# Designed miniproteins, single chains, continued (2): the designs that were tried, part 87

Each design is a single chain, and the fold is of that chain. pLDDT is the mean over its residues in the fold that is shown.

## One batch from the design tools (miniprotein)

Design m6880
Fold by ESMFold2-Fast:
Structure m6880 (fold): chain A 143 residues (1-143)
Amino acid sequence: SELLRAAEEGDLERVRELLAAGADVNARDELGRTPLHLAAENGHLEVVELLLANGADVNAKDVAGRTPLHLAAENGHLEIVELLLATPGADVNAKDIAGRTPLHLAAENGHDEIVELLLATPGADPDAKDNVGLTPEDLRKAA
């Protein structure tokens, strides 16, 4: 999909043109990734803003059960994490196929400002256990 590629590359004007031409904002690749997943993973803040404004599913899960919030948190994209959490209906506690939340991924990767933001988010579960019984705090202590 041209939209998936444009979102991955951060080509804001191409994303805008494709959406105006009727491209599916929630298109998926073979890994179940949406344009929002790819923009969030690669730190393309303005593309994330445009996709959300055009009805992108903030809670879309890829084949690994990962949401855009998982990918932004794993990769240290603080402003994208802030934007995704501000989106109505965003699931701060979404679990991937390994039972990991965005907080697990931020903690494991040492993204302290994202960890603090996620912990401060209303409804966040700081004690969520992954499929091997580890909490985000356990992963933070191991790093």
Scores: mean pLDDT 93

Design m6881
Fold by ESMFold2-Fast:
Structure m6881 (fold): chain A 67 residues (1-67)
Amino acid sequence: SKEKINVDYALELLRKLGVPDETIEKLREKLKGKDYVTADEFIEIMKEVGLDEATARLVLTLLGYKV
């Protein structure tokens, strides 16, 4: 799917899943100025802040995106 992921919804869901505030702030800085990202871009940025690909894919699935 070429669907774009809403950054604020993804970050809020990560917070609810227990991702530390420090990691959320790193993600906000990397995603600064972006309202939407692709699934591939989201997975890559998640990995850059030390989260695993499985966590990224779980978030995408919970937001209704096919991964």
Scores: mean pLDDT 80

Design m6882
Fold by ESMFold2-Fast:
Structure m6882 (fold): chain A 112 residues (1-112)
Amino acid sequence: LEAAIAAGADVNAADANGRTPLHLAAEAGDLERVRTLLAAGADVNAADVLGLTPLHLAAARGHLEIVRLLLANGADVNAADTIYGMTPLDLALARGHEEIVELLLENGADPN
């Protein structure tokens, strides 16, 4: 399918902030777009200019099913941003997303 996408580099094309389409879909809560992008070869661990991955954005926004899908596709549960060292777990805790906190801990998130 990757070879059938006209200008296939577009699935990983970063904007001025280093955000890929997968970052934007994860932040927006667009589960079907996340599935489509991952199937098209999107880098699940792409980092923006702040070191934020799609998993950080989904966890911060409370998108439980997107967090589950990203983890199933090899998202680094312990990825840290470059500004504060914030992990997806830290963002889920800060926003009170208890079900996402549990899911991240079950997938090897370091609470310390």
Scores: mean pLDDT 83

Design m6883
Fold by ESMFold2-Fast:
Structure m6883 (fold): chain A 56 residues (1-56)
Amino acid sequence: MIGGLSVEEVAERLGISKEELEDFINGKKRLTPEQLDRLAEALGVPREKLGLAIEK
């Protein structure tokens, strides 16, 4: 789950493909620290809370 944003919009903000973002969400791939920072910014959360925003 990616807050109120579509997978495509979040992937675009990170500068990655939506397939790479889906792999990250499904636990198949890890993002770089820079990509995680951008993801947290896109969701409007501190990086330390990123797991709570996208993980159950």
Scores: mean pLDDT 70

Design m6884
Fold by ESMFold2-Fast:
Structure m6884 (fold): chain A 67 residues (1-67)
Amino acid sequence: STRRLGLSLLHAARIGNLEAVRELLAQGADVNYLDAEGRSALDLARENGHEEIVELLLEHGADEAAA
C-alpha cells in the first residue's frame, strides 16, 4: 500500500539504509510522503546526517524548496 511504502521510506531514511531507500523508490514510494508530524524522508535523512540518501531523494524530486 502507498502508506506502507511511505512509512518504510521514512524509516529507511532515518536509519541510513541507502539500499532500502532505493528499493522503496523503485517500488513507487512517494518521495514526498509525510509522517504525522509533517516530516519527509529528506528531513529525516538530513537530521541524521545521511548525505548519500539526501542526494538520492533530491534526484527523485524530493521538495527542498520549503523556506
Scores: mean pLDDT 83

Design m6885
Fold by ESMFold2-Fast:
Structure m6885 (fold): chain A 60 residues (1-60)
Amino acid sequence: GLAKALYDHEKRNEKELGLKKGDIVEILANSKESSVAILAKNLKTGETGWALKSLLEFLS
């Protein structure tokens, strides 16, 4: 599935996904380690990491 970043988010650690508003991410794992976060790939940067669900609009 895909999601769109609603807000800019700077990485606080190496496991987080950096986001800019409007970035499209591919969902790799949903709720695996937390009900509030997903593992995703940012399709603009190629980076993978954990993103908060509250920062994302789910497209599919």
Scores: mean pLDDT 78

Design m6886
Fold by ESMFold2-Fast:
Structure m6886 (fold): chain A 109 residues (1-109)
Amino acid sequence: SELVREAERLFEEGLRAYRQKDYETAARYFSEALRLYEEALGPTHLKTAKVKFYLGMAYDELGDYEKAIAYFEEAREGYREVLRRDPDNTEASVLLGMTGYMIKILKKK
């Protein structure tokens, strides 16, 4: 899919910006990647959930804790749906644990 290829490119650009601590640029790339992944794959696909997780991380770094929590909660629901269909998916299991931990930390701020 052309949409998936473009979403993957934007997600990779977002990851590069995130590693450089350019969290505003990372959030913009992740937001556009999310739009394309949701259009192509739906809201609960592993790739869609993973972008939501990184949006949560970018907004956490920007101090927008309400948006960070919202994206982590959406990512967590996506990972739960992945595991409901494929209970042995190690990536989804690890990321589900990480999202729960991030939500717990941010709700204390």
Scores: mean pLDDT 91

Design m6887
Fold by ESMFold2-Fast:
Structure m6887 (fold): chain A 61 residues (1-61)
Amino acid sequence: GPILAVAKKDYKAKSPEELSLKKGEKVEVLGEVGDRYWVVKSLANGKVGFVPKEYLEILET
């Protein structure tokens, strides 16, 4: 199934390619970008963007 994650804290996007998240918001992990970022899709609005890994906790393996 899809790899789901939850935002551990609020994140404010610093570029157009990044996604802003509120604490508790759920995302689908689409892939890894280097050692620091994931590309994710918001389940709330369907937007796709980069988020630092430390802001997310995996819900499913």
Scores: mean pLDDT 82

Design m6888
Fold by ESMFold2-Fast:
Structure m6888 (fold): chain A 69 residues (1-69)
Amino acid sequence: DEHLEKGKEYEKKGEYKKAGEYYYKAAMTLPDSDPRKYELLKKAAEAYKKAGDMKGYLEALRLMSTIKE
C-alpha cells in the first residue's frame, strides 16, 4: 500500500504528523471488517501523539473505538 509505505518513510524521518496522515489514509482505504484497519489507526494515533497533534490523536482513537465488536 502506497500510503502505508509513505507513513513508514515519514516516521523514519521523524516527520510524525505526515506519518500519522499517511497511516490514517491507509486505514481509510480499508473496510471496518479488515483487521488491519484497527492497527493502522493505532499507528496513526501514535504518530499524531508524537507530533503533538492532539486533534489527530483523539480522532484516530475515536475511529478505533467504532470498529470494536
Scores: mean pLDDT 83

Design m6889
Fold by ESMFold2-Fast:
Structure m6889 (fold): chain A 153 residues (1-153)
Amino acid sequence: SMEELKKKAREEVKKAVGRAREVLLRTRDTVESELGRLIRALEEKAGPEAARRAEELRSTVLSLLDEAIKYVDEAGKSEDLKEAAKYLDKAIDLLREAARTVESGTAALAAAAPEVRDEAEAARARMLGALTVAISVLGDASELAKDAAKKVE
């Protein structure tokens, strides 16, 4: 029936959103871990003022990721495929902001504390890699929801 096709489409989208959520949680863990290591390196090599700036960066980036997770959760709860896609797109925009914040913040830390440049560059690469994967997986889920909405509406 048409209702069974709509139900199946919604189930496939919820599955894709679930996978995107798991990837995003791993990305959050990576960001927290990488910035935690960078803060410790700054405390050891550059002093408390540099470490404080890295703690501010961590707080900002994790706040963006936590907001993105909330939007992914709303997408997963939504029975409206267009609404699910809008929530996923909002989460993607937040992840892109997080990526820009990581890029500029780690570059600023490396410039201010040359003693940790290698650690900052390595942390930046790992965090941007994880964010790129999360953006890609959320993007696939968003496109799946948009395609499903077009077929059932």
Scores: mean pLDDT 91

Design m6890
Fold by ESMFold2-Fast:
Structure m6890 (fold): chain A 88 residues (1-88)
Amino acid sequence: SEEELEKLKEAFEEFDLDGDGKISVEELVYVLNRKGIKLSEEEKEEIEKLIKEVDKDGDGEIDFEEFVELTKNTENPLVKKILEAMSK
């Protein structure tokens, strides 16, 4: 829905620390840690894999459309943690 898209856009802007319109693995991990979600090295590797799956440009970063695609994988425990961070 449009309301869900607005929430995802707000979350994307929180993760996009330098405002370049893209999110790196490092920015995503940093914001999750700031919201109280501690990630293991294994979970950081999983984030990198998730980004690579949706990264159509191959630049190692995700734009808003790719971020929306990432959040559709609700069966992934790490995606669930990201969604929980967005609700805080």
Scores: mean pLDDT 75

Design m6891
Fold by ESMFold2-Fast:
Structure m6891 (fold): chain A 100 residues (1-100)
Amino acid sequence: PPPLEGSTPLHEAAYHGLLDLVRELLAQGADVNAKDGNGYTPLHLAAYNGHLEIVRLLLEAGADVNAKDKEGRTPLNLALENGHEEVAELLREAGAVDTR
């Protein structure tokens, strides 16, 4: 889903697949686990859109692989719902649990 109220620049960059901007924001100390108005972290938004390299960068930066949005959905749930199998595999390798 698109970033909402309470979105950081990292949420926007992760949602839109802006890989170089994600790298820059993480290098500047952006909060990798910030939650927007729906409880989405940047990892939720990258997983929702299948941005594999951004998912990898966020996990390397210490993103909570099992973070839950306000509906109890994890990044793995969003990747699977949207058919992003490579992202789902990467999230499982990083310790994601299927909570469905």
Scores: mean pLDDT 85

Design m6892
Fold by ESMFold2-Fast:
Structure m6892 (fold): chain A 98 residues (1-98)
Amino acid sequence: DELQERLANGFDVNAKDSNGNTLLHYALYSGDIDLVKTLLENGADILAKDKFGNTLMDPDKKTGVSVYDMALPGTPEEKREEVKKLIEELKKKKEELT
């Protein structure tokens, strides 16, 4: 896996682009749950804020829609809940380690 090799070679999984977005934001946008899981397992910060101060779960101050909601347009509620549960599980696991 090219991504796994890059992470092993010191690639910063939490690196932000010009918009303040991480790879985790783009994985959610594409609906790639396997990529989301891989990024979170490799230390992706679920609490990372974009340039507007929003995390992937927080609603945007102007629109009331989170990056998470925007990243999965037309996605059923069950798939949104699946991603939310995955994030909460990994967050709890991190809190037990730090």
Scores: mean pLDDT 62

Design m6893
Fold by ESMFold2-Fast:
Structure m6893 (fold): chain A 97 residues (1-97)
Amino acid sequence: SEQVKQQVKEKLSQASLQDIKDAFTVFDVDGDGRLSFSEFSAAVSLLTKLTQEELPEPVLKELFEEADVDGDGFISASEFGRLVGLSDEDIQELESL
């Protein structure tokens, strides 16, 4: 599972600022600027091009918990940007979303 988690992180590091914005536009159906665990899982799948078999729920939960720094059970665009390794400037732009 650790090897799979690192593979997912490596693929997520290829995501751009625009990819994160697009993912939030598609999956933030409530428009609250936050992703639930299920929406986050769908966004990770889209950004990494990995299937359900390559994205076991324990790995997704670990990544979600790493991104959910405030522990509120939701991922903001800026928290997602930090998880994928975006620059501070790009993260600041996401905070204005």
Scores: mean pLDDT 77

Design m6894
Fold by ESMFold2-Fast:
Structure m6894 (fold): chain A 91 residues (1-91)
Amino acid sequence: AEKYAEEGIEYANKGDYEKAIEYFEKALKLDPNYHRAWINLILTYLAKGDLEKAKKYYEEFLKKFGDDKEAIEKFYKALSVFRDTGKLYKE
């Protein structure tokens, strides 16, 4: 899961959002609870301008992790970096 998420971040930060989405979806198929892949998938759809998909995955993320303080904190940290830099957060 981690390798696919890392490749997804690389593609997203190069502006290849379609490839990024494919890799984040592959990461989620291996680990459906992988917070980083969920967060980066949402932010990639935002970067692409696909607000409907971004909203859909955000709602699914909140249904899965809305009570998980760590997941929510990771989301807001990544969103802050994305808003400031236009880039997906790397650890």
Scores: mean pLDDT 82

Design m6895
Fold by ESMFold2-Fast:
Structure m6895 (fold): chain A 69 residues (1-69)
Amino acid sequence: MTKEEKELLEAAKNGDLEKVEELLKIPGINVNAKDEEGLTPFHLAMLSEDKENGEKIAKLLLEKGASSE
C-alpha cells in the first residue's frame, strides 16, 4: 500500500473532506485501496462519525470511479 492510499483511507475514515479532495488530485491514485479488514475509502467514509462529510466524501469517491462493493 502506498503512503497516499493509506492517507486516503485515514482521511475517509475521519471525514476529512479537504484532505480527501487534495489526495484525489493525485493522478492514478487507487481509490479502491483496501485496509486490513478489506474496507475501501468509500466504506470508511460511510462509517465516519462525521456523517455529513462522510456522505460528501463517498459521493466524490464514486465520481472518481470508486466501487460501492
Scores: mean pLDDT 81

Design m6896
Fold by ESMFold2-Fast:
Structure m6896 (fold): chain A 63 residues (1-63)
Amino acid sequence: MVKYLAVAVRDYEAKTPEELSLKKGEKVLIEEVLDSEWVLARSLATGKEGIVPGSVLMPMGEV
C-alpha cells in the first residue's frame, strides 16, 4: 500500500493507549486508513504509532 505524508491541523490528545497524541503542525506518516473516521499514523517527530481521527490530518502527498 502507498503511504502518505500528512500534517496535524489541530492538537489531538489520545483518549486510549491505542491513540496517538499530536500537536498542530506535527507531520505524520499515514500507514493505513482503517475506516471513515480513523487512520493508523506514525509521528515523524516522536516515532510513535497509533490511531487518530482522519479529520485531524491534512494529506501532503505520497511517500
Scores: mean pLDDT 79

Design m6897
Fold by ESMFold2-Fast:
Structure m6897 (fold): chain A 115 residues (1-115)
Amino acid sequence: ALGAALLEAARAGDPARVRALLAAGADVNAVDDDPERRRTPLHLVAEHLRSEDHVEVARLLLENGADVNAVDGLGRTALQLLVENRTPETAELAEKFAELLFEYGAKPPDLGELA
């Protein structure tokens, strides 16, 4: 219940709802019910990044112990999803989010080498 609500709030880019859900004890590393995707809230921010509020949601998740290097059901990190879903219109937001991910220890996308 709380985990599902946190995943929805992260997808929507709703910082106020994310704060309230984390304060209520929502698992910051909750995984969605999609058996093939298994995404965390941080993955959903990366996939749906479209506003400054999404960057603020990412900050809140990371400040509350989100695993910056968590992989989804396809072996992708939030940073990898960010790179894959980047558009010219979201480039500035993607740069801010990438800087935040690196601040919290994100590994660069794997180009066929370890890490």
Scores: mean pLDDT 82

Design m6898
Fold by ESMFold2-Fast:
Structure m6898 (fold): chain A 70 residues (1-70)
Amino acid sequence: MDALRKKLGENLRRFREERGLSQRELAKMVGVSQATISRWERGEGELPSIALLNRLAGALGVSVKELLGE
């Protein structure tokens, strides 16, 4: 559980930064709060739902598999 959260958080931050997006901009694109993006990037809180993972992957131009580091 914790390893998946950490890897998701690291990949989310990396892909977001590669796209030149702020946490606020990514949050707006996927319909969540900036605090939610910040928690996920820190490996904290509940994992995103499948629907949210698909929206995050789409916003970042990557697959869900790449986002999860699988």
Scores: mean pLDDT 83

Design m6899
Fold by ESMFold2-Fast:
Structure m6899 (fold): chain A 70 residues (1-70)
Amino acid sequence: TSVRQEMLSLIGEILRLIGEIRDLERTLAELQRNGGSQQDLDRVRAEIAALEARRASLMARLRTLSSQLS
């Protein structure tokens, strides 16, 4: 697989994660507004944190691959 093809695949995954994080942030805001339980708030926050960590890892890989094309 070419570096370019791997980069395009990573970009696609990053974009999907951004969408998922945005949807969870909306869910968190709704729970906060409507008096959701601390357990529900903590669960959604933990899920956002896990997706943000995954996104950061993929972005680091993308930066590494990008440096090979400079």
Scores: mean pLDDT 86

Design m6900
Fold by ESMFold2-Fast:
Structure m6900 (fold): chain A 74 residues (1-74)
Amino acid sequence: MEEAEKLIKEGEEAYKKGDYEKAIELYERAIEAAKDDVKLQLRAMGNKIKALNALGKGKEAFEVLLEASKLHEE
């Protein structure tokens, strides 16, 4: 729980510095750490989508959006 929130904060700091690849890596780790907390997973996924779009990786961002939609439905 606390680990996932820490990883999200570290990812946000990387994003602010323009280090989008590092931000994505940290958000992916946050998603894994938050697997039992849907709200934290969705927050990390949203941040990952922003970082992917910043890199021009729209297809990958769309795939994460679809995963997030499935979590919300389930």
Scores: mean pLDDT 82

Design m6901
Fold by ESMFold2-Fast:
Structure m6901 (fold): chain A 64 residues (1-64)
Amino acid sequence: SNIKQAEEYLKKAKEALNNGDYQSAIEYAQKALELLKQSKKPDEKLIAEAQEILAGAQSGLARS
């Protein structure tokens, strides 16, 4: 399902963020958001989590 794929992308985004790979974290978080927003029942909690990861990664990239 799109939700399971989004959860896998969120895991990859978190791993990339932990490794300081901000560009990969941004890409994975964006992929997760795209999949979550395409769901007939958007999971607002997962969307918020993906947005938080995206914001953190973008901030990290800007300060690198």
Scores: mean pLDDT 83

Design m6902
Fold by ESMFold2-Fast:
Structure m6902 (fold): chain A 67 residues (1-67)
Amino acid sequence: SDEDLKSVFELFDRDGDGKISYAELRAALRALGFDPTDAEIRAFDKDGDGVIDFEEFKVLMEWLRRQ
């Protein structure tokens, strides 16, 4: 559920700012059983700021489930 995904996201969002780095995102995705490439992660960073927010994380998770 979104609540379960939020719990995983918040575990890696150490600063509590609602954003995580690419390294933190990869660790979170590995905890959920996925191993995306750096290029795939960068493709979901719509703002190009080097961090992923929770809404981008949800979109990435839905995309990964379809692979």
Scores: mean pLDDT 74

Design m6903
Fold by ESMFold2-Fast:
Structure m6903 (fold): chain A 59 residues (1-59)
Amino acid sequence: MIIAVALRDFTSSHPFLLSYKKGEKLEILKILDDEWVLAKSLETGESGVIDKADLKVIK
């Protein structure tokens, strides 16, 4: 299991992009490409695509 922390706040109305808060913990489910990952919020349980540059892997 890969755990990451969000480095900034991000809000999107796009249906495939995940909204998150700085410091939120996320499980990386799949690396999609060099720029994008599929992740699940450990706080909300929602899943979506996140910019890899906004994440710091901690586990």
Scores: mean pLDDT 82

Design m6904
Fold by ESMFold2-Fast:
Structure m6904 (fold): chain A 116 residues (1-116)
Amino acid sequence: SELGKELLEAARAGDLEKVEELLKTPGADVNAKDELGRTPLHLAAHAGHLEIVELLLKAGADVNAKDIYGATPLHLAAIAGHREIVDLLVKAGADLNAKDTLTGLTPLDLANLPEA
């Protein structure tokens, strides 16, 4: 949808006010997907936009949404080194053991977390 495209772009760009406005708009899909199957939560998590990640989770974003490579928002936050976002996603119920299809790695592998 057009609203979905705007939400994806706002989340990627770090436009907090626009994300808030779009999430309050009737027909907004918080789990809209781009061409790679990435949701607003994937894009905000990868870009390091902590406050937008918080807003999307409050709006009911799927914390375990998978893109076309099986990557979750937690994979992207971990790869990018965004520790506070990793902590937020884990608290929100992110699956630490989900394997992507590109590397076969879990978010736990990527975040350099303790082995035990």
Scores: mean pLDDT 83

Design m6905
Fold by ESMFold2-Fast:
Structure m6905 (fold): chain A 62 residues (1-62)
Amino acid sequence: FRVGEVVRAVLDYTARRPDELSLRAGELLRVEEVLDEDVVRARSLATGRTGLVPAGVLERVP
């Protein structure tokens, strides 16, 4: 993923830590930081909330 890219959650995800972001399947997010290949920091476009998200629950939006 790239910083500034819009991505979509492919499934529901429940945050397990305060720094993680809970997601609904189909939710659109902007990538704010790529920490590594497995974790990004993203901002929800629906709620404006930010948090860490596993990269594996996200897909690119064309």
Scores: mean pLDDT 78

Design m6906
Fold by ESMFold2-Fast:
Structure m6906 (fold): chain A 68 residues (1-68)
Amino acid sequence: SLKKLIEENEERRKEYIEKAKEALKGEPRESAIKASAYYVLAAGATADAVIAERREERRLKELEELLS
């Protein structure tokens, strides 16, 4: 249902915000980049939950490649 998709989207947003806050505890430059990416992901996680989920996977892969 749409309600369930919205709830899942809200949970993902909360998770990204928490990950961003946790990332800030790392090395200054790397943590800032990682936290910024998570904040952007959190802001983007609205509307169509299933499409947002697929975009999250792509963005996380790009971030991991950048940080590796």
Scores: mean pLDDT 71

Design m6907
Fold by ESMFold2-Fast:
Structure m6907 (fold): chain A 63 residues (1-63)
Amino acid sequence: MKTLLNLAFEGDLEGVKELLSNPDADVNEQDDAGRTALDYAKMNGNKEVVEVLLKYGADPNVK
């Protein structure tokens, strides 16, 4: 299964929405470098993914 971080980096909007529809999903999940799905979406300019992540409660200040 792809992680939320991988889906956000790839710009897979449908995959992001599917993963976040699971109530056990952590929208603020961090990797070993402290990066979130929001960070990866911003790095690749995936504006629609950024918007969806923020709607699901992604905190831009999680570091």
Scores: mean pLDDT 77

Design m6908
Fold by ESMFold2-Fast:
Structure m6908 (fold): chain A 70 residues (1-70)
Amino acid sequence: KKYEEAFKLFDTDGDGVIDEEELEVFFENFGLTEEEKEEILKESDKDGDGKLDFEEFKIFLKKVEELTGV
């Protein structure tokens, strides 16, 4: 699955979460602005802990796709 493959790509440690450092790599790859990053994280990281589990990561990717139009 698309989301599962992407999650595995970023979750290199296999700990089941993606931290903000890993998300920054993603943002750089998509050329997102600071404002766009803030909007995406606000909607995806509901706990505000700077980490995304698999469910939050799916929301994150969907929001990125909506903003980038890919």
Scores: mean pLDDT 71

Design m6909
Fold by ESMFold2-Fast:
Structure m6909 (fold): chain A 62 residues (1-62)
Amino acid sequence: SLKKAVALKDVTSENPAFLNLKKGEEVLILKEVDEDWVKVQSLSTGKTGYVPKSALKVIGDV
């Protein structure tokens, strides 16, 4: 099952590999890349990208 998470803070990057998130935005964790980074999909926009794991709180499974 995929994990659902919420952004704990705004995440902003000019690098297109990284996903910009606003605080409170919900994402699906698609894969864990390493100890610090995850690939996610925004549930609001459908866009995918990398975000720091520390910026997210897991809230459930889907």
Scores: mean pLDDT 82

Design m6910
Fold by ESMFold2-Fast:
Structure m6910 (fold): chain A 70 residues (1-70)
Amino acid sequence: GPLTEKQRRLIEAAKSGNLEEVKRLLEEGADINAVDPEDPEGRTALDYAAKNNNLEIAELLRKAGAKPVE
């Protein structure tokens, strides 16, 4: 099914390097392990942060309990 607005924003913030938005969305209860259903690789916010070299966001997501999708 489609992503919730919070999940979509979390993935977009991780892609764009918006650390403040990532922190806010996690505090609001966004699912950090939600996958992008429109991505054939099924990437999460963590996967996008890592691919885009947003290292601070990737570290924050890992510490918050994010898991890579394999």
Scores: mean pLDDT 75

Design m6911
Fold by ESMFold2-Fast:
Structure m6911 (fold): chain A 115 residues (1-115)
Amino acid sequence: MPSLLEAAAEGDLERVRELLAQGADPNAQDSLGRTPLHWAAQMGELEVARLLLEAGADPNAQDDYGRTPLHWAAEMGEVEVARLLLEAGADPDAKDDFGRSPRDLAAERGIEVPA
């Protein structure tokens, strides 16, 4: 059975919805501290990210490297997911273990983080 983490990484919207309806934890972490929202942000899965946030996913959850879902959206250039995360209260200035914020990563791609 795929976990919520696997379903989010695969962009399987229907499976994410089913697992959340069954009481799956939207803040479950893998071996690297990554949540389903980290995977949705990395993969650009906008509707999966939206469902996870509606289910109570923490937009500021940090993986084992201090990275939030917004760091991954910025790194991958996923503008629409980044916008959704910011609207949900993600901190664009949170620094990872390498001293980089989502704003720094977005700037490297020529993307403006909204104020």
Scores: mean pLDDT 85

Design m6912
Fold by ESMFold2-Fast:
Structure m6912 (fold): chain A 60 residues (1-60)
Amino acid sequence: GPVMATAIKDVETDAPGLLSFKKGDILEVLKIYSDGMILAKSLKTGETGLVGINEVEISE
């Protein structure tokens, strides 16, 4: 099934390619990059963007 992650803090950004989210938001993990970034989709907003791996807790 899809790999899910839960945001562990609030992130507000207008930087291109980065995802904004709130603590407790559920994100779908689409891709993990070697630089510590993940490409994720917010289940709340449907938006996709880059998130730091240290800003989320990945669930099975």
Scores: mean pLDDT 83

Design m6913
Fold by ESMFold2-Fast:
Structure m6913 (fold): chain A 160 residues (1-160)
Amino acid sequence: PPVTLSDQLVEAAKNPESLSDEEKQELLELFERSLPALVLLLDSPDPRVVLHALQVLGTSIGSLGEIDPERAAKIILPYLPQLIPRVVELLTSPDPEVRRAAAQLIGEIARLAVEDEELRKALLPYLPQIIPPLRALTTDPDPEVARAAAEALRELEKLL
């Protein structure tokens, strides 16, 4: 099958410590290039497409935050006004895989915001709309959803 930009990003993100400085920069550039399309895919009527976009975003932000937290934060910062309201809506998805991936993505964004002051300041106003649905998910019947929500809340508490 043809390797897409998102597939390349996911494979590279699995072993960030094995990458050269040049490969790390290419991965950051690949994420920056892919981000507009990934954000748009969150609005897809197909829940499988939404799930894939959430997973690629979460994995990429997690790995790139370890490689270069300042640059990763700068890349996602302009998309926060579009990303956060949509991801919060996805926390109430009827699909437990979507709820889990949305909670994980919030956790990765929060983890990155702990390392970057500008991203932290931009994320703080969204906490009143993020925290209540995440708290509800800590008692989700799917234990992996409950775990993801609890971890996301733990990361968000570090911002306060």
Scores: mean pLDDT 85

